Designed miniproteins, single chains, continued (4). Designs and how they scored, part 17

Each design is a single chain, and the fold is of that chain. pLDDT is the mean over its residues in the fold that is shown.

## One batch from the design tools (miniprotein)

Design m12563
Fold by ESMFold2-Fast:
Formats: C-alpha cells, sequence, structure tokens
Structure m12563 (fold): chain A 74 residues (1-74)
C-alpha cells in the first residue's frame, strides 16, 4: 500500500539494444514486484544519465507521492 517507482536511466546514444534492455527491465519490475517504472533516456554519457535519473527519482518521491523510489542504469 504505497506507490513504488523504479527510474531506469538509459543513454540513448549507446545502441538500440541498450534501449530494448531498459524497456525489458521496466516490464520485469512491473510484473515481478508491481512497481511503476519510468525509462529516462539521455543522449549524454552514463554519468549525466545517472544524474538526470536521480533528479527524476527525487522529484517523484518528493512531489508525486511515491513511498519508495529507486534508480537503475542500463
Amino acid sequence: SGRKLVVIGVTTSASRETLEKAIELAERYRKEEGWEALVVGHPGDKKETEEIAKEVAKEYKEKKGFEEVKVVLV
């Protein structure tokens, strides 16, 4: 009884295969744990993508009423 969110950061300049992996991971979280999932794509490097994903996670926890939020990178 609380909204849970995984934010999946993916570097869009990497490959189509990396983006597909991010989508598969999102589906796995929804099916296995009942988590909501967001895929956040960014054309920068892994560090920039991680920073953006963490900011999105923080905003959703603080402003959108998510009880638990975690970040995963692909």
Scores: mean pLDDT 79

Design m12564
Fold by ESMFold2-Fast:
Structure m12564 (fold): chain A 85 residues (1-85)
Amino acid sequence: SPAKKVAEGGKKGMERGGGQASGAVLNDDYAIAGGTADTLEQARKMAEYGAKGMEESGGEVLNYGATKGADGRGIGTVAAKAKPS
């Protein structure tokens, strides 16, 4: 499905940003990707690369960002809508 392709694009983008990542579809129209990195700054970079990966895969990026966990590690997230075929 288009959303599955967008989710995979987000995952691969985040991995290019330097961390471990996963992508998932929420339904046929929406995809998310998330991953962790050693720092908040690295997680922001992952989220930026994830957003680019989703756009390259036919997604319209709705939101992306990063937060810092209590352990000091960064968590990056991206959400996108798959464009209609």
Scores: mean pLDDT 83

Design m12565
Fold by ESMFold2-Fast:
Structure m12565 (fold): chain A 87 residues (1-87)
Amino acid sequence: SNEELVEKIVEVIEKTAKENPGIPQELADEMIKRVRENKNASIEEIEKAILASLMRIIDAVPEQEAAAVKTAEEIGKLIKEHLEKEK
C-alpha cells in the first residue's frame, strides 16, 4: 500500500517547512494535500505531484531551492526503499 509511503513523505515535507520558515506554509500545506490525494494512485503520479509542488516552491521562493532539492532527495530515497520492499 502507498499509504505508508505517503505519510512518510508528508513527515519529510512537514519537517522541511518547520526547518525552513522562509517556505510559505500555504505551499507546504498544498504539497501535503496533493500527495495525500494521490495515496491510491501510482508511484509515478505521486512523483509527478511532488515535482510539481517543489517547482511551485522554487518559483515562489528561489532562495529555498537548496531546501527543495534536499527534500526531493529525501523523498526519492523513501520511494526507492518502498519499491525495494515490493521485490
Scores: mean pLDDT 84

Design m12566
Fold by ESMFold2-Fast:
Structure m12566 (fold): chain A 82 residues (1-82)
Amino acid sequence: SAKEAAIEAVTKAVEEGKASGDLEKAKDALGEGLQKAAATGAITDDDAQAASLAFINALEEGDLKAALDAGLAKAKEAIAAS
């Protein structure tokens, strides 16, 4: 389903971001995953932006892995609401 494909895309992107240990690579991976999720129709571009903002806001706490999890959680929330 579109929802399953969207969850898989964002989850894979978050795992790649965590594995990189690099902020710029993690940002790129999450951005690509959110774009793929939006392309399935399961979420809007606004939903993808909200997930990206959740990641950016969580980065203020200084934990990249936790920030990626915040982005993933917001994306999953949007997918479930669609």
Scores: mean pLDDT 85

Design m12567
Fold by ESMFold2-Fast:
Structure m12567 (fold): chain A 79 residues (1-79)
Amino acid sequence: MSPIELIQQAREAIKNGDYETAEKLADEAVKKADEMAKSGSYLIASFVYLQAARVYEQLGRTEKAEELRKKADELFKKS
C-alpha cells in the first residue's frame, strides 16, 4: 500500500474513532517515507511527512507532528 493510501486510511480511522489504527497506519506511512528519503526521493518523502504530521496532530501527538514538519522542511531544501 502506498504511503498516501496509508494516510487516507488513517484519516478514515480517525473519523470512525479508531485512533489506535490511525496511529499504526501513520507510523507505517512515516516508515515508508524514511526509506524514500534514504533513497534520495526527498520531495515525495517531504510530502508524506507533512500529511502524516497532520494525522499525528489530530491524534494529539504534537511532538511527533513537529518532528515530521522539521524533517519535511529539511528534505524540501535538499530537493
Scores: mean pLDDT 86

Design m12568
Fold by ESMFold2-Fast:
Structure m12568 (fold): chain A 77 residues (1-77)
Amino acid sequence: DMESRIRQLEAEARKAIEQGDYEKALHIAALLVSMGALDTAEQILEAVRKAAPEDEEVQHKVDALLKNIDSIKKIKE
């Protein structure tokens, strides 16, 4: 069930954020984008942005994925 997999990935990403494992959270967000779970991916990316505001490398990766999501949404309008 795709919905159950998306919920499992969201829970795993949020746990990764709590542990400071932003690389894992970003990887899960990218997987969610590839699955078309754009809103869930966006929520995870916003959580990473808030958790690591001083980490310029992480912030750049968040911005890149959010721009990718915006581009995909515009194609599917």
Scores: mean pLDDT 84

Design m12569
Fold by ESMFold2-Fast:
Structure m12569 (fold): chain A 100 residues (1-100)
Amino acid sequence: SHHHMLLEQKIAEIEKLFEETEKKLKEETDINKQLSIVSELGKRLFEILESAPTLEIKEALVKHIRELAERLIEKFKDNEAVVTALRLLAHELEQWVKSA
């Protein structure tokens, strides 16, 4: 279906953002810059969710974002600040979609 193709395209875009974010976080040792990287991820994820044409697509996307965020949290589990920021980001996106 047309909506299925759009969902797959947006999922691929989200996956690429998480891959780019993981690479940036691995290369950065400054905590303030790490938090800036997570903030930029959040901003770009909000833009993707806002661009989704239906609530059903937004719900599917935010579920996938949660799964990717949990995977990234596990990779950075020893970095409390990054873990906290990623958890907050996933929660805020879920609440935003729920209020839409």
Scores: mean pLDDT 89

Design m12570
Fold by ESMFold2-Fast:
Structure m12570 (fold): chain A 65 residues (1-65)
Amino acid sequence: MEVQREVGAEIRLIGIANEYGASLELRDGEFVLHTDGLSADKAAAAKARLEEEARRFGYRIRFVE
């Protein structure tokens, strides 16, 4: 569901990344997800989850491996 402001979306996306043990940073409205050190399955799950959530809020995510 949509949140009132982007700040709510940012907090949610960071929380989801932390749930998988991944690191998320924000650069000029684009999120950068670091999945280094995660298993392949965990990294794939984190990417899929965050990509879907970001899409709902109109954000973009870049993945670093």
Scores: mean pLDDT 72

Design m12571
Fold by ESMFold2-Fast:
Structure m12571 (fold): chain A 58 residues (1-58)
Amino acid sequence: SLWGELQSLYGQLSPEGQAQLKKLLAELSDAVIAGDPNEKKLLQEVVEQARELLKAES
C-alpha cells in the first residue's frame, strides 16, 4: 500500500527528512479535506518526494 511504503520511507529518513515528509503529508491532508478528487495521485506524489528525500540523504 502507498501508506505502508510511506511508513517504511519515513523510518529510513533522517530527522530533517522526517520533518520535511510531515510537512508534505500536512499539505496532502489539507488538499484532501478541501475535497481534492486526486487524493491517490497526491499520495503517490508524496511517496515519490519521500523517495527523492531518502536518495538525497544517501
Scores: mean pLDDT 80

Design m12572
Fold by ESMFold2-Fast:
Structure m12572 (fold): chain A 59 residues (1-59)
Amino acid sequence: MDEQIKKLLEEAKKKLPSLSKEEGLQLVYEVARELHAKGASPAQVVKAANELLEEIDKL
């Protein structure tokens, strides 16, 4: 699971700079839902979502 989370976060972070804030937020929710569907714990999903939200705030 940790490797899958890392891969999804890295792919999302590469896309974020080319997206609007609205599109970036949509991507965060899509990643969170994909992780949940793959059986990630609520804590893992929240941590991943917060990491991506921090990246958006820096843009």
Scores: mean pLDDT 80

Design m12573
Fold by ESMFold2-Fast:
Structure m12573 (fold): chain A 88 residues (1-88)
Amino acid sequence: MMEELLEEAERKIKEIGETLGEKFAEIAREMLEIRLKVAAGELSDEEVAARQAELKARMYELLDAKGATQEERDAALAAKGDELAAKI
């Protein structure tokens, strides 16, 4: 269902924004838009592949531009995991 897809995607986008930053959440939103257009029959498989390649390139560009290391990304993700665990 579109509603279920949107709810799941919105949750994941929020998590990405909280762990990796808002710029990465923007990329995740564009991925959601691609999925919604595919579900509506508005994009071909070739167009989807091209768009996903562009988003992947943008993600790597943001990482390089910010000087973020793999360790910094992993540390941010771990910190969010600890915050969620504290609620249990």
Scores: mean pLDDT 66

Design m12574
Fold by ESMFold2-Fast:
Structure m12574 (fold): chain A 77 residues (1-77)
Amino acid sequence: SEIEELLLIGKGLDLAYRGYEEAERLKDDPELAAAAREASDRYIAAVSKRLGLPPLTPEEAKELAEEYFKKAEELAK
């Protein structure tokens, strides 16, 4: 369904942004922190390309996730 698709994309973008927050918590393990940031960057870039959008920053990805959650809520009414 359209609602499920919006929630799936939104959740993925939210998880990618949270990967950056986890990387900050892992600052004492720079290799693991770098891996977390790389995974988040890769996912955000792939979603940006799929949606035909310019490359998103992590903050823009968070904002887009919130917009998708809100749109899903409006469609569910």
Scores: mean pLDDT 80

Design m12575
Fold by ESMFold2-Fast:
Structure m12575 (fold): chain A 68 residues (1-68)
Amino acid sequence: SKVEELNKKIVEAIENKDYETLYKLLEEAVNDPSISEDEKKALIIAAANEAQLLGYKEAGQKAVEILK
């Protein structure tokens, strides 16, 4: 699905420390009307959890800011 594809790209961006791509992917997901609010929340929670597991605390904080 589109959500699964986005989640994979988000994880890859975090692993590569490519925060510019991470922020762009999250912003695109939040602004996509075909993705439900619950799916948007799931993607951002998954991104924050992945960043935390890898020790990238700042990346997780920036991901949450995109939800504004």
Scores: mean pLDDT 70

Design m12576
Fold by ESMFold2-Fast:
Structure m12576 (fold): chain A 82 residues (1-82)
Amino acid sequence: MESVASKSLKVLEEENGKPLTAREIAEKIGASQSAVSKALKRLEELGLVVREGNKYSLNPNVTLGAGSAIRKIGDEIDEELA
């Protein structure tokens, strides 16, 4: 039971900081664009992703050595979106 938020974070991490639209992320994980957009908005509010226009990328300050922080926040989002 992996949430859309966790899958979105994984896709952004695998793309090595390349900014992606909610549509591109939805296509990669096989989820609806609306579900991905909701998850990305939540992740942006928590500071895990940064938004440039309509594109999202991982916050570089979180990517360096903060795997524990990413997991804790992912668990919280999973609980709220479930």
Scores: mean pLDDT 70

Design m12577
Fold by ESMFold2-Fast:
Structure m12577 (fold): chain A 70 residues (1-70)
Amino acid sequence: SAEEVAARISEILREAGYGGSVLSAESLVTLAERVLAGQLSPEQAAQVFRDLGVPEEVVERIKELLLEAL
């Protein structure tokens, strides 16, 4: 589900020291819903995190998670 994908993204961000501040839980669910619906590619979602200042190694972990969820 989008909620499960969002929770896993949140955990990746927390483990990397970005817990709670990059995107709200509601925004993460919306992002995950758009990716799962095919409205946003995993690469486009990855770019959102890059634009928010998330390091590339963390972004790649999130991208792989999104690719696995599809």
Scores: mean pLDDT 81

Design m12578
Fold by ESMFold2-Fast:
Structure m12578 (fold): chain A 80 residues (1-80)
Amino acid sequence: SAVHDAIRASVAGMSPDELVAELEEDKAIAEQRLTGEYRDKVIAQLDKAIEAARAGDKDAAADHLIKAYDYIVEGEKERS
């Protein structure tokens, strides 16, 4: 997927501190704008991404961020 490749490239280009800051902002947006089951699933994946980023594991952080993105897309399809 072009979007998955773009997420991986973006994560690879960030410092660990920048990545943690971006993921914490993404989590705050998800907490404010999402509701129900998909909110919980997205937040769980973003929490795992933040933990991986703090550990310096950018590949794991990208994997969890991609899963969060996939849950957002899935939730939007169900609401259509």
Scores: mean pLDDT 85

Design m12579
Fold by ESMFold2-Fast:
Structure m12579 (fold): chain A 75 residues (1-75)
Amino acid sequence: FFSRETVRSYRLVSATMDFVDGKLKVEAVYEVEMSDGRRYLVTITIHDNKISRVVITDLKSGASRDLPSLVGQTV
């Protein structure tokens, strides 16, 4: 994802916590600004101390893509 651009800034926008099936679910949303001025939302969902989903949304196009390679990792 970041092979051509440098990350200029990032920040936590929101974090929500809930219990699903008796286990903690955390959803964290980061806003990432690239050196070219492009902005992305990175949504990380953690369920039972494991990454269950990572989604990157391009704020210019509105297009989202999943990063399945990060799913199943313990945090």
Scores: mean pLDDT 74

Design m12580
Fold by ESMFold2-Fast:
Structure m12580 (fold): chain A 73 residues (1-73)
Amino acid sequence: SAEAREAAAREIRALAATLADPRARTGVLMVADLVREGRLDEALASVDRLHAQGLLDEATAARLRAIIERARA
């Protein structure tokens, strides 16, 4: 639903605010925008790319994937 996507995007934006690296913060904010737009597979691919680039640790990447998957409900 649109409400689930907006809730997930808000949670992702809050997580972005806790990140010290500006590149990681910008990347996670873009993930939030993709989630709001309903582009969930692209959001997941972006999380995987940020993790592969070393911008997100494993725990943060896993948390973001869980938030995005809840947006599918």
Scores: mean pLDDT 88

Design m12581
Fold by ESMFold2-Fast:
Structure m12581 (fold): chain A 101 residues (1-101)
Amino acid sequence: PLPAPPIRLDITVGGASFTAVLEEARFGETTARLTLQALTPAPPLAAGDVITVTPTVGGGTAAPVTLTLEGVEDLGDGRLALTLSTADAQRLFTAIADAAA
């Protein structure tokens, strides 16, 4: 289960940044799918983009993690689905756990 305080992600792509809340995470066999609600306007995102993510949970902030997008889907209403490798997703979830500690 996700931590009880909302998981906030500060995401940087090149020179652009936005903030989102992690709503859902689904782990598949080789990839993970993350559903985000953008709190600020997201820049255009594409598969192959390298993003830097800094998680904040309940006032704790972890060190930034660098991830490569394998897929991006616009779900409308400021919601995005990001596809990551399971290795990148594991690194992100380790950082989320560190922020929640």
Scores: mean pLDDT 84

Design m12582
Fold by ESMFold2-Fast:
Structure m12582 (fold): chain A 87 residues (1-87)
Amino acid sequence: MDKLNLEALEEMKKMIEEGLKQKLVPMSEEERQELKDFLATLKTLEQGGFVGQMAVDGKPIDEWEKEIMKEGLKEVEKEIEKLKKEE
């Protein structure tokens, strides 16, 4: 991986951190199930980035999505560490 991938990961980290600061808005059971099914197709890192973007865009997020963002943030930080060690 190169510096462009590192920059993208740092941008994703910032987005997740900003998403975690947003107020929780309840989601319908149907919308939550659709989101869960979609997120299950993604890696933990990608799940965090997607939900972080939703939160920043003012989309409904719940306590469950907040936990997905926290786990995604941990994976983003691990990948940033790996890239810094390889460069």
Scores: mean pLDDT 74

Design m12583
Fold by ESMFold2-Fast:
Structure m12583 (fold): chain A 118 residues (1-118)
Amino acid sequence: SLRDLIEELAKALEELVELIEKNAPLEEIEQRLLRALAKAAEIRDLRPTPAAERAYLEFSRLAGEMLAAIKAKDYKGFYESAERMAEVLINDPSLSDEEKELLRKLLEPILERLKALA
């Protein structure tokens, strides 16, 4: 279900933050970020509207910025891109208000942890 995919996306992002906090190998961080991107694509596929496609493309662009930032050890840039990514997900017009609220609640603690690293 879309709710299950939202929860799986949030879990992938939580695991990504845990890897960064542990100073895990770049390859492992990259694999987890790609997993989050794959879940975002699955969410788009459930509601294939022009708006959902635009949200996914913006998410993909921001994921690329996050990967570049982590490679450069630019934790501030990583956080700024992650915050923009959360805004793209929350403002996806293909999601219901209930689904957007679920995303807000799941992403807020993840963003606070990333902010502490910046």
Scores: mean pLDDT 80

Design m12584
Fold by ESMFold2-Fast:
Structure m12584 (fold): chain A 72 residues (1-72)
Amino acid sequence: MLSKEELLEKLLQALDEILGETDRPVDREAARSAARAVANTLYDKGINPSDEELRAIARRIVDTIADVDAAA
């Protein structure tokens, strides 16, 4: 299993990639905070995501934050 630190690093790398690809207005600090919370949850539940799964999670985080901002 990935360590908590390794899981967070991989998820933040995926998040930075997705944030670099999007032209949507996204609160980048909120997205990074959400990524930390998700990484903690995955680690606590013993979930060992693949790099592809981490990219999918990062996309969901970015889309969720952008949608919340757009709805406000």
Scores: mean pLDDT 78

Design m12585
Fold by ESMFold2-Fast:
Structure m12585 (fold): chain A 92 residues (1-92)
Amino acid sequence: GLAELRAELRARQRELEEEALKNEGPENIENSPVESELLRRALEVGAAAAVAAILLAPERTAEQLAEMERLIATSPLAAEAAARVEALLAEA
């Protein structure tokens, strides 16, 4: 469920933050993970959680909506998360 995706994203964010603090300055953090298959999988989970967070937010900016559309277009996991959140909101 969405709670599991959020918990996993938070755990992975903590791991990446801890690792980044050890090895590199903040200036290079964004580029380093993209080439790793493990970090690419974390980014896919992160994209799904980011889309869910945007949809569940009480306030949404035009920038957040544009980012959500971009994530949905590039990640099937993000598209699935969006559909599930919309279904939950329709039931609430």
Scores: mean pLDDT 62

Design m12586
Fold by ESMFold2-Fast:
Structure m12586 (fold): chain A 115 residues (1-115)
Amino acid sequence: SMEERVRAVVEETLARLAAAKTQAEIAAVLAEGLERLGAIAREAGRVSPSMFRIMRTLSELLEAAARVAAGEAVPEVPASDDPLEQLTAQGVAAIEAGDVAGLVELLARAVELAL
């Protein structure tokens, strides 16, 4: 199923993030995860609401990791009452702090909330 394929991509992305040692590696892992999710969406001819939420979260985290790797300032994530957007903002903060373990935990929670 699409959900099984999405879950498999997410589980592999989380495992690879746990092994990442640099912001550039974090960005590369997130970019690959997004590419694989995009391929699933193209093959299915649709994006589910869950897939859209996961892809949005990964995209925001990728932007933050890529900016930090480039030595650029990360724009502040706007305050939100949405629990998923709050977890995504916390993930961006974890990237800025170099907290890979925190990022993995937050992304795992965000994915479970999005599914």
Scores: mean pLDDT 84

Design m12587
Fold by ESMFold2-Fast:
Structure m12587 (fold): chain A 85 residues (1-85)
Amino acid sequence: MDDVRQDGLDFIDWVRRDIDRLLAQNPNVPEEVKQKVRDELDDLVERARDVIENGSLTEVLESMGYLYDRYLDLKRQLVSAQSAS
């Protein structure tokens, strides 16, 4: 259980770092879109962290899967915004 919780926390940190890197590498993305992505990521991270710290093993695994799916959506939003700019 502890290893899965640690993996979840490491995954949260990785997702945040990867999105920050993508935001820095995509200068053509409008600032409003960057702020929206950061706000959505902050909400996702807070919810996932709460589940990882306080939830059951099943809830942690489901939360990690949900975070990954939302992370992919955030990446798609950045790519779409860059193409529209």
Scores: mean pLDDT 80

Design m12588
Fold by ESMFold2-Fast:
Structure m12588 (fold): chain A 67 residues (1-67)
Amino acid sequence: MRAQLDKEVTEGVIQIMIGVLETISRTYKRRGDDKLAQYWQDLAATVRKLLDQGDYDGAIEAFKKGV
């Protein structure tokens, strides 16, 4: 039960990280900065791919290096 709860919390935090990156991307797109919008969208996609693979440490590391 504790290990399952810790996993769910970690997944939730990474989902928040992805949401932040997607929000930044949408903000740049609205301002006409398509290159920066694409950068943040690609970073969000990378973090999601690592999360979907169960690589939580890799997802967090990708977020830290991209920001």
Scores: mean pLDDT 81

Design m12589
Fold by ESMFold2-Fast:
Parts: structure tokens; C-alpha cells; sequence
Structure m12589 (fold): chain A 88 residues (1-88)
């Protein structure tokens, strides 16, 4: 079955958020983000790399990433990539 762009976005965000939110808190901490990279990407990012990524995603500066912030970040990245390909 084919999904709409909005459904693909929402489902991808839901799957990513569920993978990151290990304790079910409803927000993503730096520790959960680090654990995600270790489990799913077989990477061991530094605390500095995780903090930099959190600073990019955490738009309200709460110290954690909400689902809405993660959705906005992924939407921005997806839109930027789509626009670049459309210009070529």
C-alpha cells in the first residue's frame, strides 16, 4: 500500500519517537538519544555530539525533545532534501 507524504512523515516520527522514548516519559532525553544510536546505528556518540544534536532539535530549550520538536526537525530535514532534489 502507498502512504501519503503526511502519513509517511507521521508514521516515521511515531516509530522514531517510540524507539527513542525508552522509558515512556513522553519526551526524549540526551541519554535516550545516545542509547538509540548505540542500539540502532551501532555507534557510540560522545556526550558533546549528543548535546549538539539536542541543541539543534530542542527549539523551546526545555532540555528534552518533545514529539512536536522531533517532528518539526524531521520535517525541516525532509523538506530541505526534497527541495534540493527538485532544483536538479
Amino acid sequence: PLLSDEEVRELSIQALFDALDKDGSGVISGAELKAYYQEYHQQNPTDEQIQKLLDEIDKDKSGVVSREELEAYVDEASERNRQEKALR
Scores: mean pLDDT 65

Design m12590
Fold by ESMFold2-Fast:
Structure m12590 (fold): chain A 83 residues (1-83)
Amino acid sequence: SKEKKEKEILEELIKKILEMLKTHLGISEEEAKEIEERLKKQNSLEEFKKTLAEILKEKGFSQEAIEELLKRIEEYIESKLKE
């Protein structure tokens, strides 16, 4: 189903985002786990994007960097949903 596919896409995105944050910000394993749990509680792609934007802002990302990342995430989701 579309809902099952969206959940699978979200799980992949969460993994990629956590690896990015570990690699580029050097966040701790404890902090990464808290971020993962926060993102996994979201029930929709829209809520996921909103929560991710809030986390990135808390970590000091610029508005432009957040918008570019969210745009890439949206393009990835669209690509996966069409397959």
Scores: mean pLDDT 79

Design m12591
Fold by ESMFold2-Fast:
Structure m12591 (fold): chain A 75 residues (1-75)
Amino acid sequence: MGRKELEEAVEEVKRAAAELPAERAEEVRKAADEALKEALRLIEKGEVSFEEAVEGFRKAAEATRRAAEAERAAA
């Protein structure tokens, strides 16, 4: 597992965010980009593995999808 898988996991978060209202989708995309920068910094320092970072982003994508579902139910 490496940078390509990490970038794919970040794109999964952005795809899940597309189901949110436009303003919230933009916030999540910005947060995902910042989280990717931070994850790469921690990986470079040896504090986090690519596998751990990918798992984190996949969990974030699942959480984002659930949030979008809740937003649609509440609206």
Scores: mean pLDDT 80

Design m12592
Fold by ESMFold2-Fast:
Structure m12592 (fold): chain A 62 residues (1-62)
Amino acid sequence: SLQKQKEALDKAVEAGDREAAVTPLTALRIAQMALKNNKQYEEAEEIESYIREVLKRLGEPL
């Protein structure tokens, strides 16, 4: 589920493990695109906001 991806990403960010962050971040990006294609814009925006926060913490445009 998306919640598991967020949990994995939170753990990677907390550990400063940028490599471990790549897979869950990519999965969230794919989910965001699927939600936009299905016109679920509110859910897509929630994921986008979360991704932006993660990128800010990592200091890089993954």
Scores: mean pLDDT 78

Design m12593
Fold by ESMFold2-Fast:
Structure m12593 (fold): chain A 74 residues (1-74)
Amino acid sequence: EPPLSDEEAEKFKEGALAYLRSLLAQAAASSPEERARLLTFADLVRDHMLREARELYPERYEEFAAELERVLAE
């Protein structure tokens, strides 16, 4: 369990969560049509982030999935 691997995983998670929160904030401030499009894009981004986490950080996949679901539920 190299410390560098855990640091990189944490940076990836922080960046992914920040980006997803940014998209959700944009959707909340947008017209209904734009909101629907941004929410669809946010779901796609989540799926891509989870796939990448599963490939690069499989032991932390469940943690990443739980954090992403928590952000989307807010």
Scores: mean pLDDT 77

Design m12594
Fold by ESMFold2-Fast:
Order: C-alpha cells, then sequence, then structure tokens
Structure m12594 (fold): chain A 85 residues (1-85)
C-alpha cells in the first residue's frame, strides 16, 4: 500500500542519514509508483547511498520541499551513475 511504501521510504532514508517529512516521503512514493513492490523501491533508492553527502543534502531538501523539478535530475543522475546495468 501507499502507507507501507511511505514508512519503508522514511526508514530507508533514516538508515542513510537523511530525514524525510511525511509529505515528502508520500510524494516520493507516488513518484516511484504506488504499486511498486518494496524490494523494487529499495533497488530504485539504492544509488542514493553512494552519492556525496552534499548531494544527499540537496536530495533531502528537494524531497521535503516537494521540488520535483530539482529532485528529478538529481535522482536520475544518481540512478544512471550508480545503478544502471
Amino acid sequence: SLEEQVEFIKKFFEEIGMKLSDEGARKLAERLGPNTPLELIKRQLEPLKYIPKSWKEEVEKAINEGDFEKLLPLYTAAFLLYNIE
């Protein structure tokens, strides 16, 4: 469910040193796909573990502010650089 995805996302980000708001986590869950299995959400978020701390801070801010224009290129770059093939 969306609620399970939101809680999973919040816990994942806490483990990598980032704190998400409830609204930010919900918007991210919707962006990733509300019917996506938790294992696939984890795989999609995994590249964010490997980005520099300054970049993590920008991602955290963008998610919490709901700034998808800023978030999308940061997330896409992380995915391409750290988790494609």
Scores: mean pLDDT 78

Design m12595
Fold by ESMFold2-Fast:
Structure m12595 (fold): chain A 88 residues (1-88)
Amino acid sequence: MEELEEQLEKARRDAELARAMREALRAGDGEALAAELARLPGATPEEARAAAEELMADREAAIAQLEKNIELSEKVAEALEEEIEKLK
């Protein structure tokens, strides 16, 4: 159960981060986007800034990719919630 709960928390956290990045992209806020990317494990401020610039260069494609990532993370979270319920 503990491993499934940890994976569920990670999936929820990944979805929240992706939503925050999507909103920053929609707002055209590169500074907010870089700040969210800097929260990723192992990301340096320089890497986060460079990644934000790349995503801002094609915001429509970046938003579409994040929406797919959000959908995937939500499906993973739903599947994990179902498995946890089955083990009760």
Scores: mean pLDDT 80

Design m12596
Fold by ESMFold2-Fast:
Structure m12596 (fold): chain A 83 residues (1-83)
Amino acid sequence: AFEKELKELEEKYLKILGEGPIGGELAKLLALDEAEKKNPEHKEELEKKKEEVRKRLREIMQEILDRAFERRPELLAEAEALR
């Protein structure tokens, strides 16, 4: 089944990229890209899903930037301590 194939690809890429929020979304993007090559009949559907994943990645990146901005003094102190 197509859903099962997507899940298997997501698991494969998650194993490589890690289980963090960025890694999870990147694994989905890579899985969708590979699935699109294997299943051209689902190309339009997969293209839409890829756009949604890219939107979520941008939102996650923006949240990370916003949180880093709020916690900038703490992050700078930690970086200096690790020298």
Scores: mean pLDDT 73

Design m12597
Fold by ESMFold2-Fast:
Structure m12597 (fold): chain A 66 residues (1-66)
Amino acid sequence: SVDDEAGRRLGRLGDELVDGTRRVRDVTAELDKVSPDLGRETGRRLSEELGREFSERAEEVIREAE
């Protein structure tokens, strides 16, 4: 089923989002050791990019399923 395939692809995207979120936290923590301001700003920017990319990819998977 196309819906089953879309569900599996969205599940993989969700796993990538979780992994990406952990990476953002790791990068933010590393940068925070150098500068808290740099860590905070970089973490915010990366989180915004990650969320945007996930939304765009999820919409594409849904579009392909229709």
Scores: mean pLDDT 78

